# Designs tried in a protein design run: designed miniproteins, single chains. Part 72

Each design is a single chain, and the fold is of that chain. pLDDT is the mean over its residues in the fold that is shown.

## One batch from the design tools (miniprotein)

Design m2485
Fold by ESMFold2-Fast:
Structure m2485 (fold): chain A 120 residues (1-120)
Amino acid sequence: SLKDKIIEKVSKISKMIKELVREKKYDEAIKALELFTNVALVILDMQKKAEERKEIEELSKKALKAIEEKKTDEAIELISEMEKLIIDVINNSKLNEKDQELVLSLLEETLRKIEELKNS
């Protein structure tokens, strides 16, 4: 299903950011997290999830600080919490097929940008 493809892309993005953190590629991890946060906020805005939007902003700020302070385990936990929240919203969403295709396209673009960061 389109939802399964969207969830797969969210999980893959999260996994790549956590790998960058584990490999101590902190500058790349920060840029990747910023890209992930930006697409997450767009998805939440499309679904009018104002409370979940604030939660993602707060989790993102905490994760960014954890990466900057080289707190690897804390950063990984926070990124995993962001992933879980986004997946939960997608699973409970009533998005039509057109909006699901748009979300998938945005996630695929985000994934490509993060892959470019990892290969730099």
Scores: mean pLDDT 89

Design m2486
Fold by ESMFold2-Fast:
Structure m2486 (fold): chain A 68 residues (1-68)
Amino acid sequence: ERKQQLIERLKKKIDLYEKSVETNRARLEELKARPGADPEEIAFLERSIKTNEELIKLYQKKIDELKA
């Protein structure tokens, strides 16, 4: 594939993960505010946020490498 096509694909993935992080953070704050919230759902959202943030960093680094 051409570098530009890979860059556009990675940018779309970053956008998707950024939106996921925002949605999951909002849900996590809502759950933490409620007594009796599902601890497994809280743990899943925390893990998902961390994973998506790491993926954003990874894909941004890959874009930088492709531009070099």
Scores: mean pLDDT 83

Design m2487
Fold by ESMFold2-Fast:
Structure m2487 (fold): chain A 66 residues (1-66)
Amino acid sequence: MTEDNIRRLVRDGSISYPSAVRAREEGLREGKPEEGEERAMREAIRVSRQQSEIGRQHSRELAEQL
């Protein structure tokens, strides 16, 4: 999954990461929804990348242990 794909899915509401949702709500709370959305997008990209890497490593190590 690329950053562009993640941005599209988050905008569409197809993917929602808790940290990204929180960043959006923070922006709304501060009266800066645009800033919140930018933050949410950055968080979604970061978490998605992290999960992808961790998922791959976990998958490999889990297969080794089994």
Scores: mean pLDDT 66

Design m2488
Fold by ESMFold2-Fast:
Structure m2488 (fold): chain A 65 residues (1-65)
Amino acid sequence: MEDIEKKINELKEKYQKELERFQTEIDAARAAGASPEELEALSKRYQDFLNKYNEEIEKLRKEME
């Protein structure tokens, strides 16, 4: 039987890699002189991804309740 806590930890590690990638893209864009509009678009993509991650974590947490 699979422990939900272990699933959450594995999901966190997987998503941490993608979050680091998004942060690196934003930092690289800033260093390259990207426009405010470009930075806003990247930030929105990051927020959308973070929301999906939180949704999956909440879904797993809800399975424990």
Scores: mean pLDDT 78

Design m2489
Fold by ESMFold2-Fast:
Structure m2489 (fold): chain A 98 residues (1-98)
Amino acid sequence: ASVTLDVGEAKVRYVVVKNEGDADAIVTVTLEGPDGTVTRSGLVKAGETIILPVDATATKVTVEAEPLSGKGKLRVTVHYEKDGKESTVSAEFEVEKK
């Protein structure tokens, strides 16, 4: 499963991923912007939070996750800077091992 967040051509500083599910998950964050595509990935253990540093200009941020077993529930918060101000956009989504 994936979620796509529109940041309207902003400098994404970092992405916070919290795993509220019962299974560890591999998370992949893909940022699409005027200078190309940037990808970050990490393991988020059940009940834990990770911070993925990015520091790239993006128009869209897509977050994909695959749980290692069972069900994952992820909360994603994208921290970005636009016009010298910090802002955030957040989403939750559920994933299940196929």
Scores: mean pLDDT 82

Design m2490
Fold by ESMFold2-Fast:
Structure m2490 (fold): chain A 68 residues (1-68)
Amino acid sequence: MYREVTPELREQIEAEIRARGDRTLSREEMEELAKKFNVPISVVKEIELEITVEEGVELLVEAVEKVT
């Protein structure tokens, strides 16, 4: 059974992703993190996507400020 995803566990997974770089993880890295934290791979993908979206929004805001 997969472990319950608590806020503390999410923070730990996010910290591991950020330590590797907050860009795209390889499938192997996502599987390794999923196994390490005993969570579905979908949870790791969600956290990575959330980090990527945060960075993407910052880049879009900067671009819009320059164009306007």
Scores: mean pLDDT 68

Design m2491
Fold by ESMFold2-Fast:
Structure m2491 (fold): chain A 77 residues (1-77)
Amino acid sequence: SAAEALVASLSPRERAALRAAIAISQGDFATAQRIMDENGLSIEEFARLVAAIRERARAAGVSLDDVMAAYERAEAA
């Protein structure tokens, strides 16, 4: 799928930002902060990376929610 292809193309920093965004979506702010700290992500850099992923998702015809779901499935396997 387009979402799976997008996940496969993510850089390590983009993957970290996506993981933090997933944690936030689940109300797990402690995990989000830990991921950001471990990867040297400021709030501003996190926001820019998530915005860039959302724009790439839009261009590919999928939502950010589709990308987050595809990431979680890939990590669970």
Scores: mean pLDDT 87

Design m2492
Fold by ESMFold2-Fast:
Structure m2492 (fold): chain A 90 residues (1-90)
Amino acid sequence: MAAEEARRRALEERAREAGERVAAATQKYDGVSPEEAARIGEAVARVIRAAVEGAPASVMRPYAPLLARMGDETARVAVEEIVRVVEFAR
């Protein structure tokens, strides 16, 4: 029980950090506003959490337009951050 709760909190924290790194990357590489970067980062964090928790696609679909705004370099950073959270979730 305690270990499962700690693992869930750790996954949420890792997803949040991944989103923050993607927000920094999109602001640097794609020239988006800080507000748009924050929205894209938050979308990445929420999609990672939903995917790790096995949520239905309907929870993730609303974020697709925000994620589509990422350029190639930001998308590469996003994939690396997703891989880190997925590897941690094992």
Scores: mean pLDDT 80

Design m2493
Fold by ESMFold2-Fast:
Structure m2493 (fold): chain A 65 residues (1-65)
Amino acid sequence: MVSKLVAAKIASIGIGIEYGDLEISERDGVLELRANVDDEELGKKALEESVEFARELGIEARIVE
């Protein structure tokens, strides 16, 4: 499944803008999310919310470093 629409929807929600830098990629229909922020709690929260949104859209997602 193509993750471009999911990535665009997550970005449009403003999570990446508000919580810092998020990287979104896709591998074999699985959405892979990574944060590049100095604040681990802030990065973790953004990643958790992004994974939850992906699941609501029926897309498997996971957090990577």
Scores: mean pLDDT 62

Design m2494
Fold by ESMFold2-Fast:
Structure m2494 (fold): chain A 72 residues (1-72)
Amino acid sequence: MAAEEREKEEKLAELAKKYLEAAKNWSSLSEEEQLELAIKAHGEALLIRGVKTEEEVKKMIEELRKKLEEAR
């Protein structure tokens, strides 16, 4: 037992490292770039943690995209 736990921990560590490095320049990113990074990081973390299914994450991304379009 624990192959799935180990895989989850490794993926979360890599995800955190990747987005932490991207977030170092957060204040220099455009609002659109900041939102894209936040949405992608949040969605990927939810998938890795198993909190949401791929379908749920996809719906969340589409809802956020729709809200952004409505704000235009």
Scores: mean pLDDT 70

Design m2495
Fold by ESMFold2-Fast:
Structure m2495 (fold): chain A 77 residues (1-77)
Amino acid sequence: SVREKVKELLEKVREMEEKAKTQSIEEQIRTYIHIEAGLTLMSILAKLNGDHEMAKKLMEKANEIGKRAEELMKQKR
């Protein structure tokens, strides 16, 4: 199901976030930007599949990741 695939992708995103913690700040920013883009795409696909609740949750997660990337970028300035 689409929800099962989303769950697998979210688990993969968690693994990427964990690996990012062992990387430089610059690499962490890049990783978070890629995660945000991926979650945004998944949100659009969920919406197209009629799962508006899942789309909202994925977009909220994307926004959370984006804020973390923005904060790291501010610290590097």
Scores: mean pLDDT 82

Design m2496
Fold by ESMFold2-Fast:
Structure m2496 (fold): chain A 92 residues (1-92)
Amino acid sequence: SAACLNLRDALWKNVPAETLAKHLEEATKECSLDELGPAVLGVIFFEEDKEEQKQRLITLKKAYELMTEKTKKADDVIQAFEDLARLKGVKV
């Protein structure tokens, strides 16, 4: 629960991808996918500027790519993210 909140706060503060990857690693260990999805996507989709929203999604994808070097469980999260980005018409 604390890791989920820390990830959400990091997303609101628009931290660099390297810092975000550390928060994602901890959240992946402590948060269920049902908690992780709304925590991550809610913050991004509350952004009303489409260019800023796209930039946040690109930063998140970079963070997931950095995370994959360290954890094998990242693949399912990356796939879910790509499916959602495609559904929203965002090129990442």
Scores: mean pLDDT 67

Design m2497
Fold by ESMFold2-Fast:
Structure m2497 (fold): chain A 83 residues (1-83)
Amino acid sequence: SKEELIRNAEKTLKEAKELVDEMLAKHPEDETYKRYDERLKELEARFKELKADPNVTKEQVLELEMEAGALLLALQTLKLSDS
């Protein structure tokens, strides 16, 4: 369902937020992690807009999920390098 796709996108964004918060806690002055935090906020804002749009398509939700997933993967890769 559309609601299920929305919940999946929310979960991915939540995981990305947990990682960016963790990385910023370790490196509070790091410009790279600050840029990831800004990108995450942009995706969260777009997601809220999509949820409010009565004309939103499943493809648009999946596209946002793909972008959120790419951000999560980038953060996971940085965490592996930082470990």
Scores: mean pLDDT 85

Design m2498
Fold by ESMFold2-Fast:
Structure m2498 (fold): chain A 105 residues (1-105)
Amino acid sequence: KEELEKKIEKILEEMLEIMKKLSAEQRKKAADILKEKLKPVIEKLDKENQKKISLALLRLKNAKTDEEMEKAFEEILETLKTLSEELQKEALKALEEALEEIKKL
């Protein structure tokens, strides 16, 4: 599980660095891509974790500064670390798919 969490952390860090280099409109599109790809995983979570990750994704979409984006990604990572290994594997796959789409922006 620790190795899986490190892979999730690394992919989120890569997304953050890419998003910092994007225009404001491209950043909103990237946040929407991430939300769409994570939706199937989020629907499998308990109500508390659904609220936490949905709020973090909303904060990411509305982020105006690099610090606000960093905080949103930290909240996403914190929530994903609480998940079962099976759900973390599904999340990692969703994040990989999101990253590939975001790289095309």
Scores: mean pLDDT 86

Design m2499
Fold by ESMFold2-Fast:
Structure m2499 (fold): chain A 100 residues (1-100)
Amino acid sequence: EREAEEERIRRLREEAEEEIARAEAAARSEAEREAIELARRIRDEGIELQPALDEVAARGREAGLDSLEAAVETFADPETRERLLAVLEAQRRGYQAMLA
């Protein structure tokens, strides 16, 4: 029970770290670098990416969207969109690996 939850959180953080390393190697724009910085801060603070997902989910509900990625498009600031996409991708990859 608790061990399964801790394992899931650990896997999500490990997936975020892998995504950070990959994104860092491929970073081209300021927005991409900011997304990497956001992901690093999430990892360093020991959070589960959930607060960022909750914010995206809330915006998605407000806009009547049915996907978190589509909810990111409702953000006017391109830099914010890139940061949120990186966090969502890391979270999605973590859950996908856990469920596979």
Scores: mean pLDDT 63

Design m2500
Fold by ESMFold2-Fast:
Structure m2500 (fold): chain A 86 residues (1-86)
Amino acid sequence: NIAKELKEKYGVDPTFFNLGIQLAKEYGVEKTLNYLKSLQDEDGEIEIDGTKISIESTIALLLGILSVEYNPEVFEIIKKLLSLKN
């Protein structure tokens, strides 16, 4: 399970990871991804309930989604965000 492997490797926030799982289970992976994309600004930063989430929290959320059902687009976004954590 690649989502669990990445969670252990990168020390992912359990709150955002569990939120990603919940959203993907209730709305489906594709609809959840499209919703998150609608919340992104020009720099790819997401704001939820008036709180701007970090790259780390975004990775956690996407890994939660990926753990419910593998989606190649979600995985590519995670890889891109991980490359920004230097």
Scores: mean pLDDT 74

Design m2501
Fold by ESMFold2-Fast:
Structure m2501 (fold): chain A 65 residues (1-65)
Amino acid sequence: GSGGAATAKAEAMKAGASEEAANRAVEYGKQGDEEAAKEALMEGGLDEETARRVARGITTAAQSQ
């Protein structure tokens, strides 16, 4: 849903990801690609465990409608 994508981006940035990395992670999340979303967040400055957790949240939120 529209609200889910905005929330997902905000959560990624709050976790320390750059806006560009957050945008890429949301785009991968819309496609259901949690692994690619995790990798984008790691490139954006998150550690692997944080990136995995945030990527799961992004993917769930982006696909919630």
Scores: mean pLDDT 78

Design m2502
Fold by ESMFold2-Fast:
Structure m2502 (fold): chain A 86 residues (1-86)
Amino acid sequence: MLELSEEELLAAAERAVEIMRTALENIDKLSPETIQQLIEEAEQFIAYLEAVIASGRLSPEAAARLRQLVAELRELVAKLREALEK
């Protein structure tokens, strides 16, 4: 229910990308349960970000940057899913 500002939203999205990249770099040290939780949290966050973009309330620059970050998150989620496959 609490809405993030444009600046906070972009910072949160960038942090999410960094967390997911760090997880992928350390994938051999993560439990399958931890990987699954990261995927689920990232998918929920992506859905939230897509809803914000669809709202049309962001500046064109912020919307473009957020779409780029969402694309990066989707790619990282796909790579984490591949790591879960055994």
Scores: mean pLDDT 83

Design m2503
Fold by ESMFold2-Fast:
Structure m2503 (fold): chain A 79 residues (1-79)
Amino acid sequence: SPMEEAEQRLEELFEKYRRMIEEGVPVEEVSKLGMEELLKLRRWLEEQGVDPRDITLLMMRALGRMTELDIEARRKERE
């Protein structure tokens, strides 16, 4: 299903982003890439006719995970 594909895509992206942050890529650059991918994913899900509520919930979860990555990166930089 489109939702299953989207969730798999997001898992792959977040694992990649976590690795990039660990390797010293600026969080701002990772956030930029993530937002671009989320916009593309949202548009694709809309084109697939996915329920707007399901799209919104998925986007909210994805944004929450982006926030977690930012917090983790900043936590590692503290001390």
Scores: mean pLDDT 83

Design m2504
Fold by ESMFold2-Fast:
Structure m2504 (fold): chain A 66 residues (1-66)
Amino acid sequence: VTEKILEMLKAVYNGDFEKAEKILAELEQQADPGTVARARRLYEAAKKDPKIAKAAINSLEKVLQS
């Protein structure tokens, strides 16, 4: 799940909104509603501000590195 959210945020950061929306749809099928809601909120925020996308990517990469 965390890996999917990271992939979505990287897609948004690269301007690939089509890919990001596809990943969101996959999360909707596989993850709990709370996780989906959080991912959707991150997607919307990241679309408005690439700085938010980069900060979230850094945080999630740190979690995966652990």
Scores: mean pLDDT 79

Design m2505
Fold by ESMFold2-Fast:
Structure m2505 (fold): chain A 61 residues (1-61)
Amino acid sequence: EELKKRQLAEKSVEDGKPREPLTGEMLEALKKLSPEDQEKLVGLSREAAKKRIEEMIKKKK
């Protein structure tokens, strides 16, 4: 089971795309990012990616 959990975590990294449970403002911030920056975010954990996006939204203000 531990091996399968690791493969699932690896799959999340390989998906390389943020899922769309984000708010409209976060989606707009993602659209403002270059494709390369978006790829960096998908390489992060969901929590880290959300934090980064929130910081960008705050800076926009």
Scores: mean pLDDT 59

Design m2506
Fold by ESMFold2-Fast:
Structure m2506 (fold): chain A 93 residues (1-93)
Amino acid sequence: MKYKLKVEITGADATPEQILEAVKRALERLGAKVSNLKVEVSADGKTYTITFEVETDLPPEKLIKRLEAELRYALEEVTGIDPAKVEVKVTVL
């Protein structure tokens, strides 16, 4: 199945490069084919919005839960930030 996803990350004291690295690691761990990856940062630098398309056999509910978990893990791994202090929201568009 093919999905268009939006990921919003708030509260991460991290560079855009660190956010992109964490996102790439999470997507690699999903094993899903990813395309059209776009990263945007809010004017205050506090919210990152990532959009991409993914091809996977996972149903949307399981895809969202797994991606959110992998993103939290990758963010801690790349940035050292406590995952409890970072808000990660995944939306199917």
Scores: mean pLDDT 80

Design m2507
Fold by ESMFold2-Fast:
Structure m2507 (fold): chain A 101 residues (1-101)
Amino acid sequence: AEEALELIKQAAEYVKKAIEALKQGDKESALEHLEQALERAKEAKKIAEKIDPEAAEHVEEAIKHLEEAIEALKQGDIESALKHAEEAGKHLELAGLRLLA
């Protein structure tokens, strides 16, 4: 639980940095931070699946939104990238709360 929770926290921190970069119009930094968040989220899912399937489902939803945010950003759609990054952050929070319960 602790290892998965730490990875979720790291992923959420990268999502916050990506959102800040998107708001500043820094696409390169936003992309890098989203990719870092995606890597931690994928590692967290692998661990969470063995501990709590509901927490793993929230991490999987965050992964889907991170992948959509990255794709939108590569297409130059900052509005869509921001929306998906914010949804990813919400799902990471729900996963963390589930693991703390």
Scores: mean pLDDT 89

Design m2508
Fold by ESMFold2-Fast:
Structure m2508 (fold): chain A 95 residues (1-95)
Amino acid sequence: SELKEKAKKYAEWVTKLGEEARQIADKIGLETVERLAREILEDPSAAERALKENPTLGRLAVIIAASERAKANYDAGIYGGTLGDAEEAKRAVEL
């Protein structure tokens, strides 16, 4: 499937992006970033609050949460979800 192949490439890209975000977080506030990412995974509306309260750490948390969702969606065969999660991660990088 063309959609599956595209989703695989985006899942691989966003996974690497999430790893880079974790490396940056390790130097500036890993515990806070991991907590925020977990909150966003449980409630997507937490992303707006995280970005507003701390744009630097919140942005990293959004990228990490999006990378985990993209991989989970890909593994579940929800390829459209993977593409959407990758676009969310891209927007957070561009902030």
Scores: mean pLDDT 86

Design m2509
Fold by ESMFold2-Fast:
Structure m2509 (fold): chain A 55 residues (1-55)
Amino acid sequence: SMAELKAEIERRFADDPAARALLLALADSLHGQGYSDEQIRAHLEVWGRWLERER
């Protein structure tokens, strides 16, 4: 569910408000475009990994 995906983002980036805000916005955008929860999770993992490396 979207609630579970958002909670996961909030836990993963609890110490990075900018990354958290970006990924939450991305999740909402993809959901609004009709992407499945599985497709959204895949996109969030790619961007999440990139954001973690830029730290």
Scores: mean pLDDT 82

Design m2510
Fold by ESMFold2-Fast:
Structure m2510 (fold): chain A 71 residues (1-71)
Amino acid sequence: AKLTDVIAELRELYRAYVEGKPVDSNDLRLTNAYLQFRIDNPNITEEELAELLGISLAEARRFLRYFPLLE
């Protein structure tokens, strides 16, 4: 997948978390999008993730806390 498509998917899933929507139906898409993102950005920082998603640093840290399945 293209990086742009991966970022769009991550943004959608982040919005679902913020809105309290269940993300179970998107688990495989979330996993694949995150793995592709990490392959393309192996040294990504919290600050860079915040910029890419267009969110605050605090929100990026919260988002990363919800990715414990992808060590």
Scores: mean pLDDT 62

Design m2511
Fold by ESMFold2-Fast:
Structure m2511 (fold): chain A 94 residues (1-94)
Amino acid sequence: MKKLLEEVREILEKSKSLLEFWEEVNKKIKELAKKGDYDKAMEYRLAAHVVFEVEYLRKLGASEEEIEAEEKKLIEDAEKILKELKEERAKKLA
């Protein structure tokens, strides 16, 4: 997750708007899914959610301390969801 968050943050930094950010993220998710890399597609989507929510809070004027606390929670939640999704997918392939 952490390395993918860094990659997604680079997309946000290069994007002119939050709409362009989601268009670029969705394009990469579709490319991964087309290649059959569904696990990485799920990781990408969850990382994008974390990065988007953090930027959204910043735009609403949340303090840096509030943003840091919420980012930690979002990352923990994303990692738990990712583990659950990977386990469910593994069961269906067995």
Scores: mean pLDDT 81

Design m2512
Fold by ESMFold2-Fast:
Structure m2512 (fold): chain A 104 residues (1-104)
Amino acid sequence: MDEFLEKLKERLIALGIDPELAEEIVEMLKEVAEAIEAGDLEKAREIAEERAKELLSKAKSLEEEAVVQGFLGSALKGVEEGSIEVLKERAETTVENLEKGLKE
């Protein structure tokens, strides 16, 4: 998990996402993943929703809001399926879609 999140943060920063926002996003995903692994899916959902709400309140642009919403979706899908692997797969898809959008 930690290596995955470190690489995700680096990829977000390389895309021009604010380093503080990138750090907060991976911290949210880490806390959600830890709650899923503990078997507390209700707590995992609450963490995802509360953290995303905080990040959305700090977003400085529509692009930052879209990034936060994308990773909230990844976290919530992991919670829905009760799976850290689903969370990782969805987060990977989210960052790949951002990378593809910015390359064109």
Scores: mean pLDDT 83

Design m2513
Fold by ESMFold2-Fast:
Parts: C-alpha cells; structure tokens; sequence
Structure m2513 (fold): chain A 57 residues (1-57)
C-alpha cells in the first residue's frame, strides 16, 4: 500500500492530492494548520480514488 503526506491544503494541496491518487497512492494524509484547507484536499483525494485523512497542526 502506497502512502503519501501532503503539507498544505489549499488549491495547490487539492491539485497535489489528485495527482498522487491518480498515480496510484492508496492513502493520503493532508497536514494543514487550517482545517478547511486540509479537508478540501482530502476530499479531492477521496474523489480521485484514494483513502484520505486530515491532520490539523
């Protein structure tokens, strides 16, 4: 199982999450100090076929 961590949610995080999911990453963790930004990127990863979780720090 391939895992990736993305630092930063926002628009760039959303794009990165989609690319990683399409490239075959199975599980993506999005880390952002802003929960809304992290959630947007995690949701984009899930829609592209990966499992995703958020970590707010």
Amino acid sequence: MKKATIYGGGEMGVSSAKVAAKAGVDEITVVDKNEENAQKAADAAKEAGAKASIEVS
Scores: mean pLDDT 80

Design m2514
Fold by ESMFold2-Fast:
Parts: C-alpha cells; structure tokens; sequence
Structure m2514 (fold): chain A 64 residues (1-64)
C-alpha cells in the first residue's frame, strides 16, 4: 500500500540520516512519513509479516 511505501521510505531515511538508535518508535516513523500513528501501526504490521521490519521493545528496526 501507499502507507507501507511511505513507512519503508521513512525508515530508510531515519536509518541513514540519524546518528541515533537503530530502533525507531511509532511517533518517529509517523512524523517522518507524514502519517498518523494508527496508519503507521497498520503498515508496520504488514511490513513485519513480510520481513521488512522487526518489532522490538524499543520500536521497529528496518531489515538490513
């Protein structure tokens, strides 16, 4: 979906452009992608099922 594509793009940019943590919160992804937290949560569930992200206690880690 378009939301999944936006979340993937946001995670890629966050991983490269930020010196910070490898795991990103729903809030960080939502802000970067320009989506609501509910939209991001649905998108990351689909992406996790496909192996594009991993859920952790600290947030979501994009696949290598």
Amino acid sequence: SEAEEKVRAALAELAVGQPGPRAFTLDEIAEKAGLSKEEVERAVDALEARGYVTRTDDGYVPAP
Scores: mean pLDDT 77

Design m2515
Fold by ESMFold2-Fast:
Parts: C-alpha cells; structure tokens; sequence
Structure m2515 (fold): chain A 73 residues (1-73)
C-alpha cells in the first residue's frame, strides 16, 4: 500500500473512535500525498466534515476516495 493509503486507513480507525481532530489531520496528510486530484479533493472534504464532527459524511467521502485510488492504482 502507498503512504497515502496507510494514512487513509489510520484516519478510518480514528473516525470510528470519534477522534475527529486526529482523523482530519491524517486525511489532510493523505490528500497532500495523493497524486489524483479527485482523490485529493475528496480527502480534503472528508477532513472538513471530520472537523465539524460529521463522522458519517467524512466516512462516505473517505470511502469514495479509496475507491478512486484502487481504480487508478
């Protein structure tokens, strides 16, 4: 797995734990390492929703980003 994919996995764990602050930081870091502009945008949006405490929307966006990385990898 790429470093971005590893950070996305850690962000998923943090979202599940309700640690939205750590999840948002990990999602932003994953976005910086993503070479796909669409994946980057989804990860940044997921980070924004995590900061707002909307874990469900953050998770949906993270899942969409993961599907794009799998398709382009």
Amino acid sequence: PSEAELLMGEALIRLDQGDYGSAAELLRRAAELSKNPETRELLLQAAEYAEKGDGDKALKLLNQAGLLEDDYL
Scores: mean pLDDT 83

Design m2516
Fold by ESMFold2-Fast:
Structure m2516 (fold): chain A 92 residues (1-92)
Amino acid sequence: DRAEIEALVAGLEKQAEAAEKAAEFAKKSSDKELGEKAVEAAERVKRIALEGARRVAAAPSAEEALAAAEEAAREAEPALEELAKLVHEIYA
């Protein structure tokens, strides 16, 4: 069902938007070095999410779309962990 694929794409696009907002807040950090590293981590998350959304949208079946979404989530995990750590350091 196309609706299932569209829901997966929307989820990945929302993840990219969240990363973009995190980058915007990081740019306003008083610690320029930590802010820059957080922006880089957020940009990696955004890139992985948008690449995942393309793969999901191009999938010939809902099963393959789900597999592509799961792969994107796995790829994003290290960058999400880095971003969370950097944000904690900025606001600690």
Scores: mean pLDDT 82

Design m2517
Fold by ESMFold2-Fast:
Structure m2517 (fold): chain A 76 residues (1-76)
Amino acid sequence: SLEEEFEKLLNIVKEKYPDIKKRYPGLTEEEAALLVAYENGLISKETFEKLLIHYYKKKYGMSEEEAREWIKKEFG
């Protein structure tokens, strides 16, 4: 599932890139992990956006549209 893919990726990034939170103090650990995965070529831009949309929908109850607008504002 998308949630299982997200958790697996988060664990990989935490192991490979310790101190990610220190590099991105304004982001949540989950946001920082996804950004680091994208920047280091571990995931495509499409996968980055899909996982981040899933995260915002689950954590904040955002619609897909609201999540896409937030991503564009913060990471665009």
Scores: mean pLDDT 82

Design m2518
Fold by ESMFold2-Fast:
Structure m2518 (fold): chain A 99 residues (1-99)
Amino acid sequence: FREQAEQLARELQQAVEYAESQGDEELKLQAQIRAAELLARLAGRAIEEGADPEEVFRHTTRALRTMGIPEDDAERIARLAVAGRVEEAAALARAAIRA
């Protein structure tokens, strides 16, 4: 899970840099939302596969922070995902990025 979360954060950084080079604020926003939603779903799947909840929480929070989400929102999203409340985590990620 950690490697997948770190890879997703790296892919988002590349997509954001590309969107900024094109002056495309909408493309940047869409990339951030998609990455955060995918990370929440990936975290939920890791828990279903028997991953340690504390490790998944820690790596998810760190990756969300790298994606530009404030720490408080990142922790709340990670807690929802680890609790299996993946759709709520994804919705909060969308809201946090648009705020």
Scores: mean pLDDT 78

Design m2519
Fold by ESMFold2-Fast:
Order: structure tokens, then C-alpha cells, then sequence
Structure m2519 (fold): chain A 70 residues (1-70)
């Protein structure tokens, strides 16, 4: 579990940086990931949510994404 969560979190972090997110926070409990990110636009936020969901699903995890637009 810990190893899968770490790999998923690392992929999420890399994708967030690639897509221009700031103030990224990732927490995990059991098989559930919670991701918070600040983005410059709603469109960018939607893209991040989609990518994070795909990554979590690949590792058999659930994810809750909270995106804030500045």
C-alpha cells in the first residue's frame, strides 16, 4: 500500500508541475488520496483533475481533488 501510494503521489506531483499547478498538497489515508492544487484557470484545473484520477485508478486508489483558481 505505502509503495503504491508513494508512486501514485510522485506521478501526480510530476504531472501537476508539468501543467503549471502551484501550492500542491498530497495526502493519503488507506487507499484514498487527497490532492489540493492552485491553478491559473478553470480549464487547467479540469485537466489536472482528469490526469490525477487516471493515475490514482492505475494504482487501484481513490482520489479526491480540490482545485482552487486564483
Amino acid sequence: MKERMKRAAMQIANKAVELGAKDLQITGEGRHLRVKAVVPSEEQGKRLEDEFRRIAEEYGLTVEVEVTVE
Scores: mean pLDDT 80

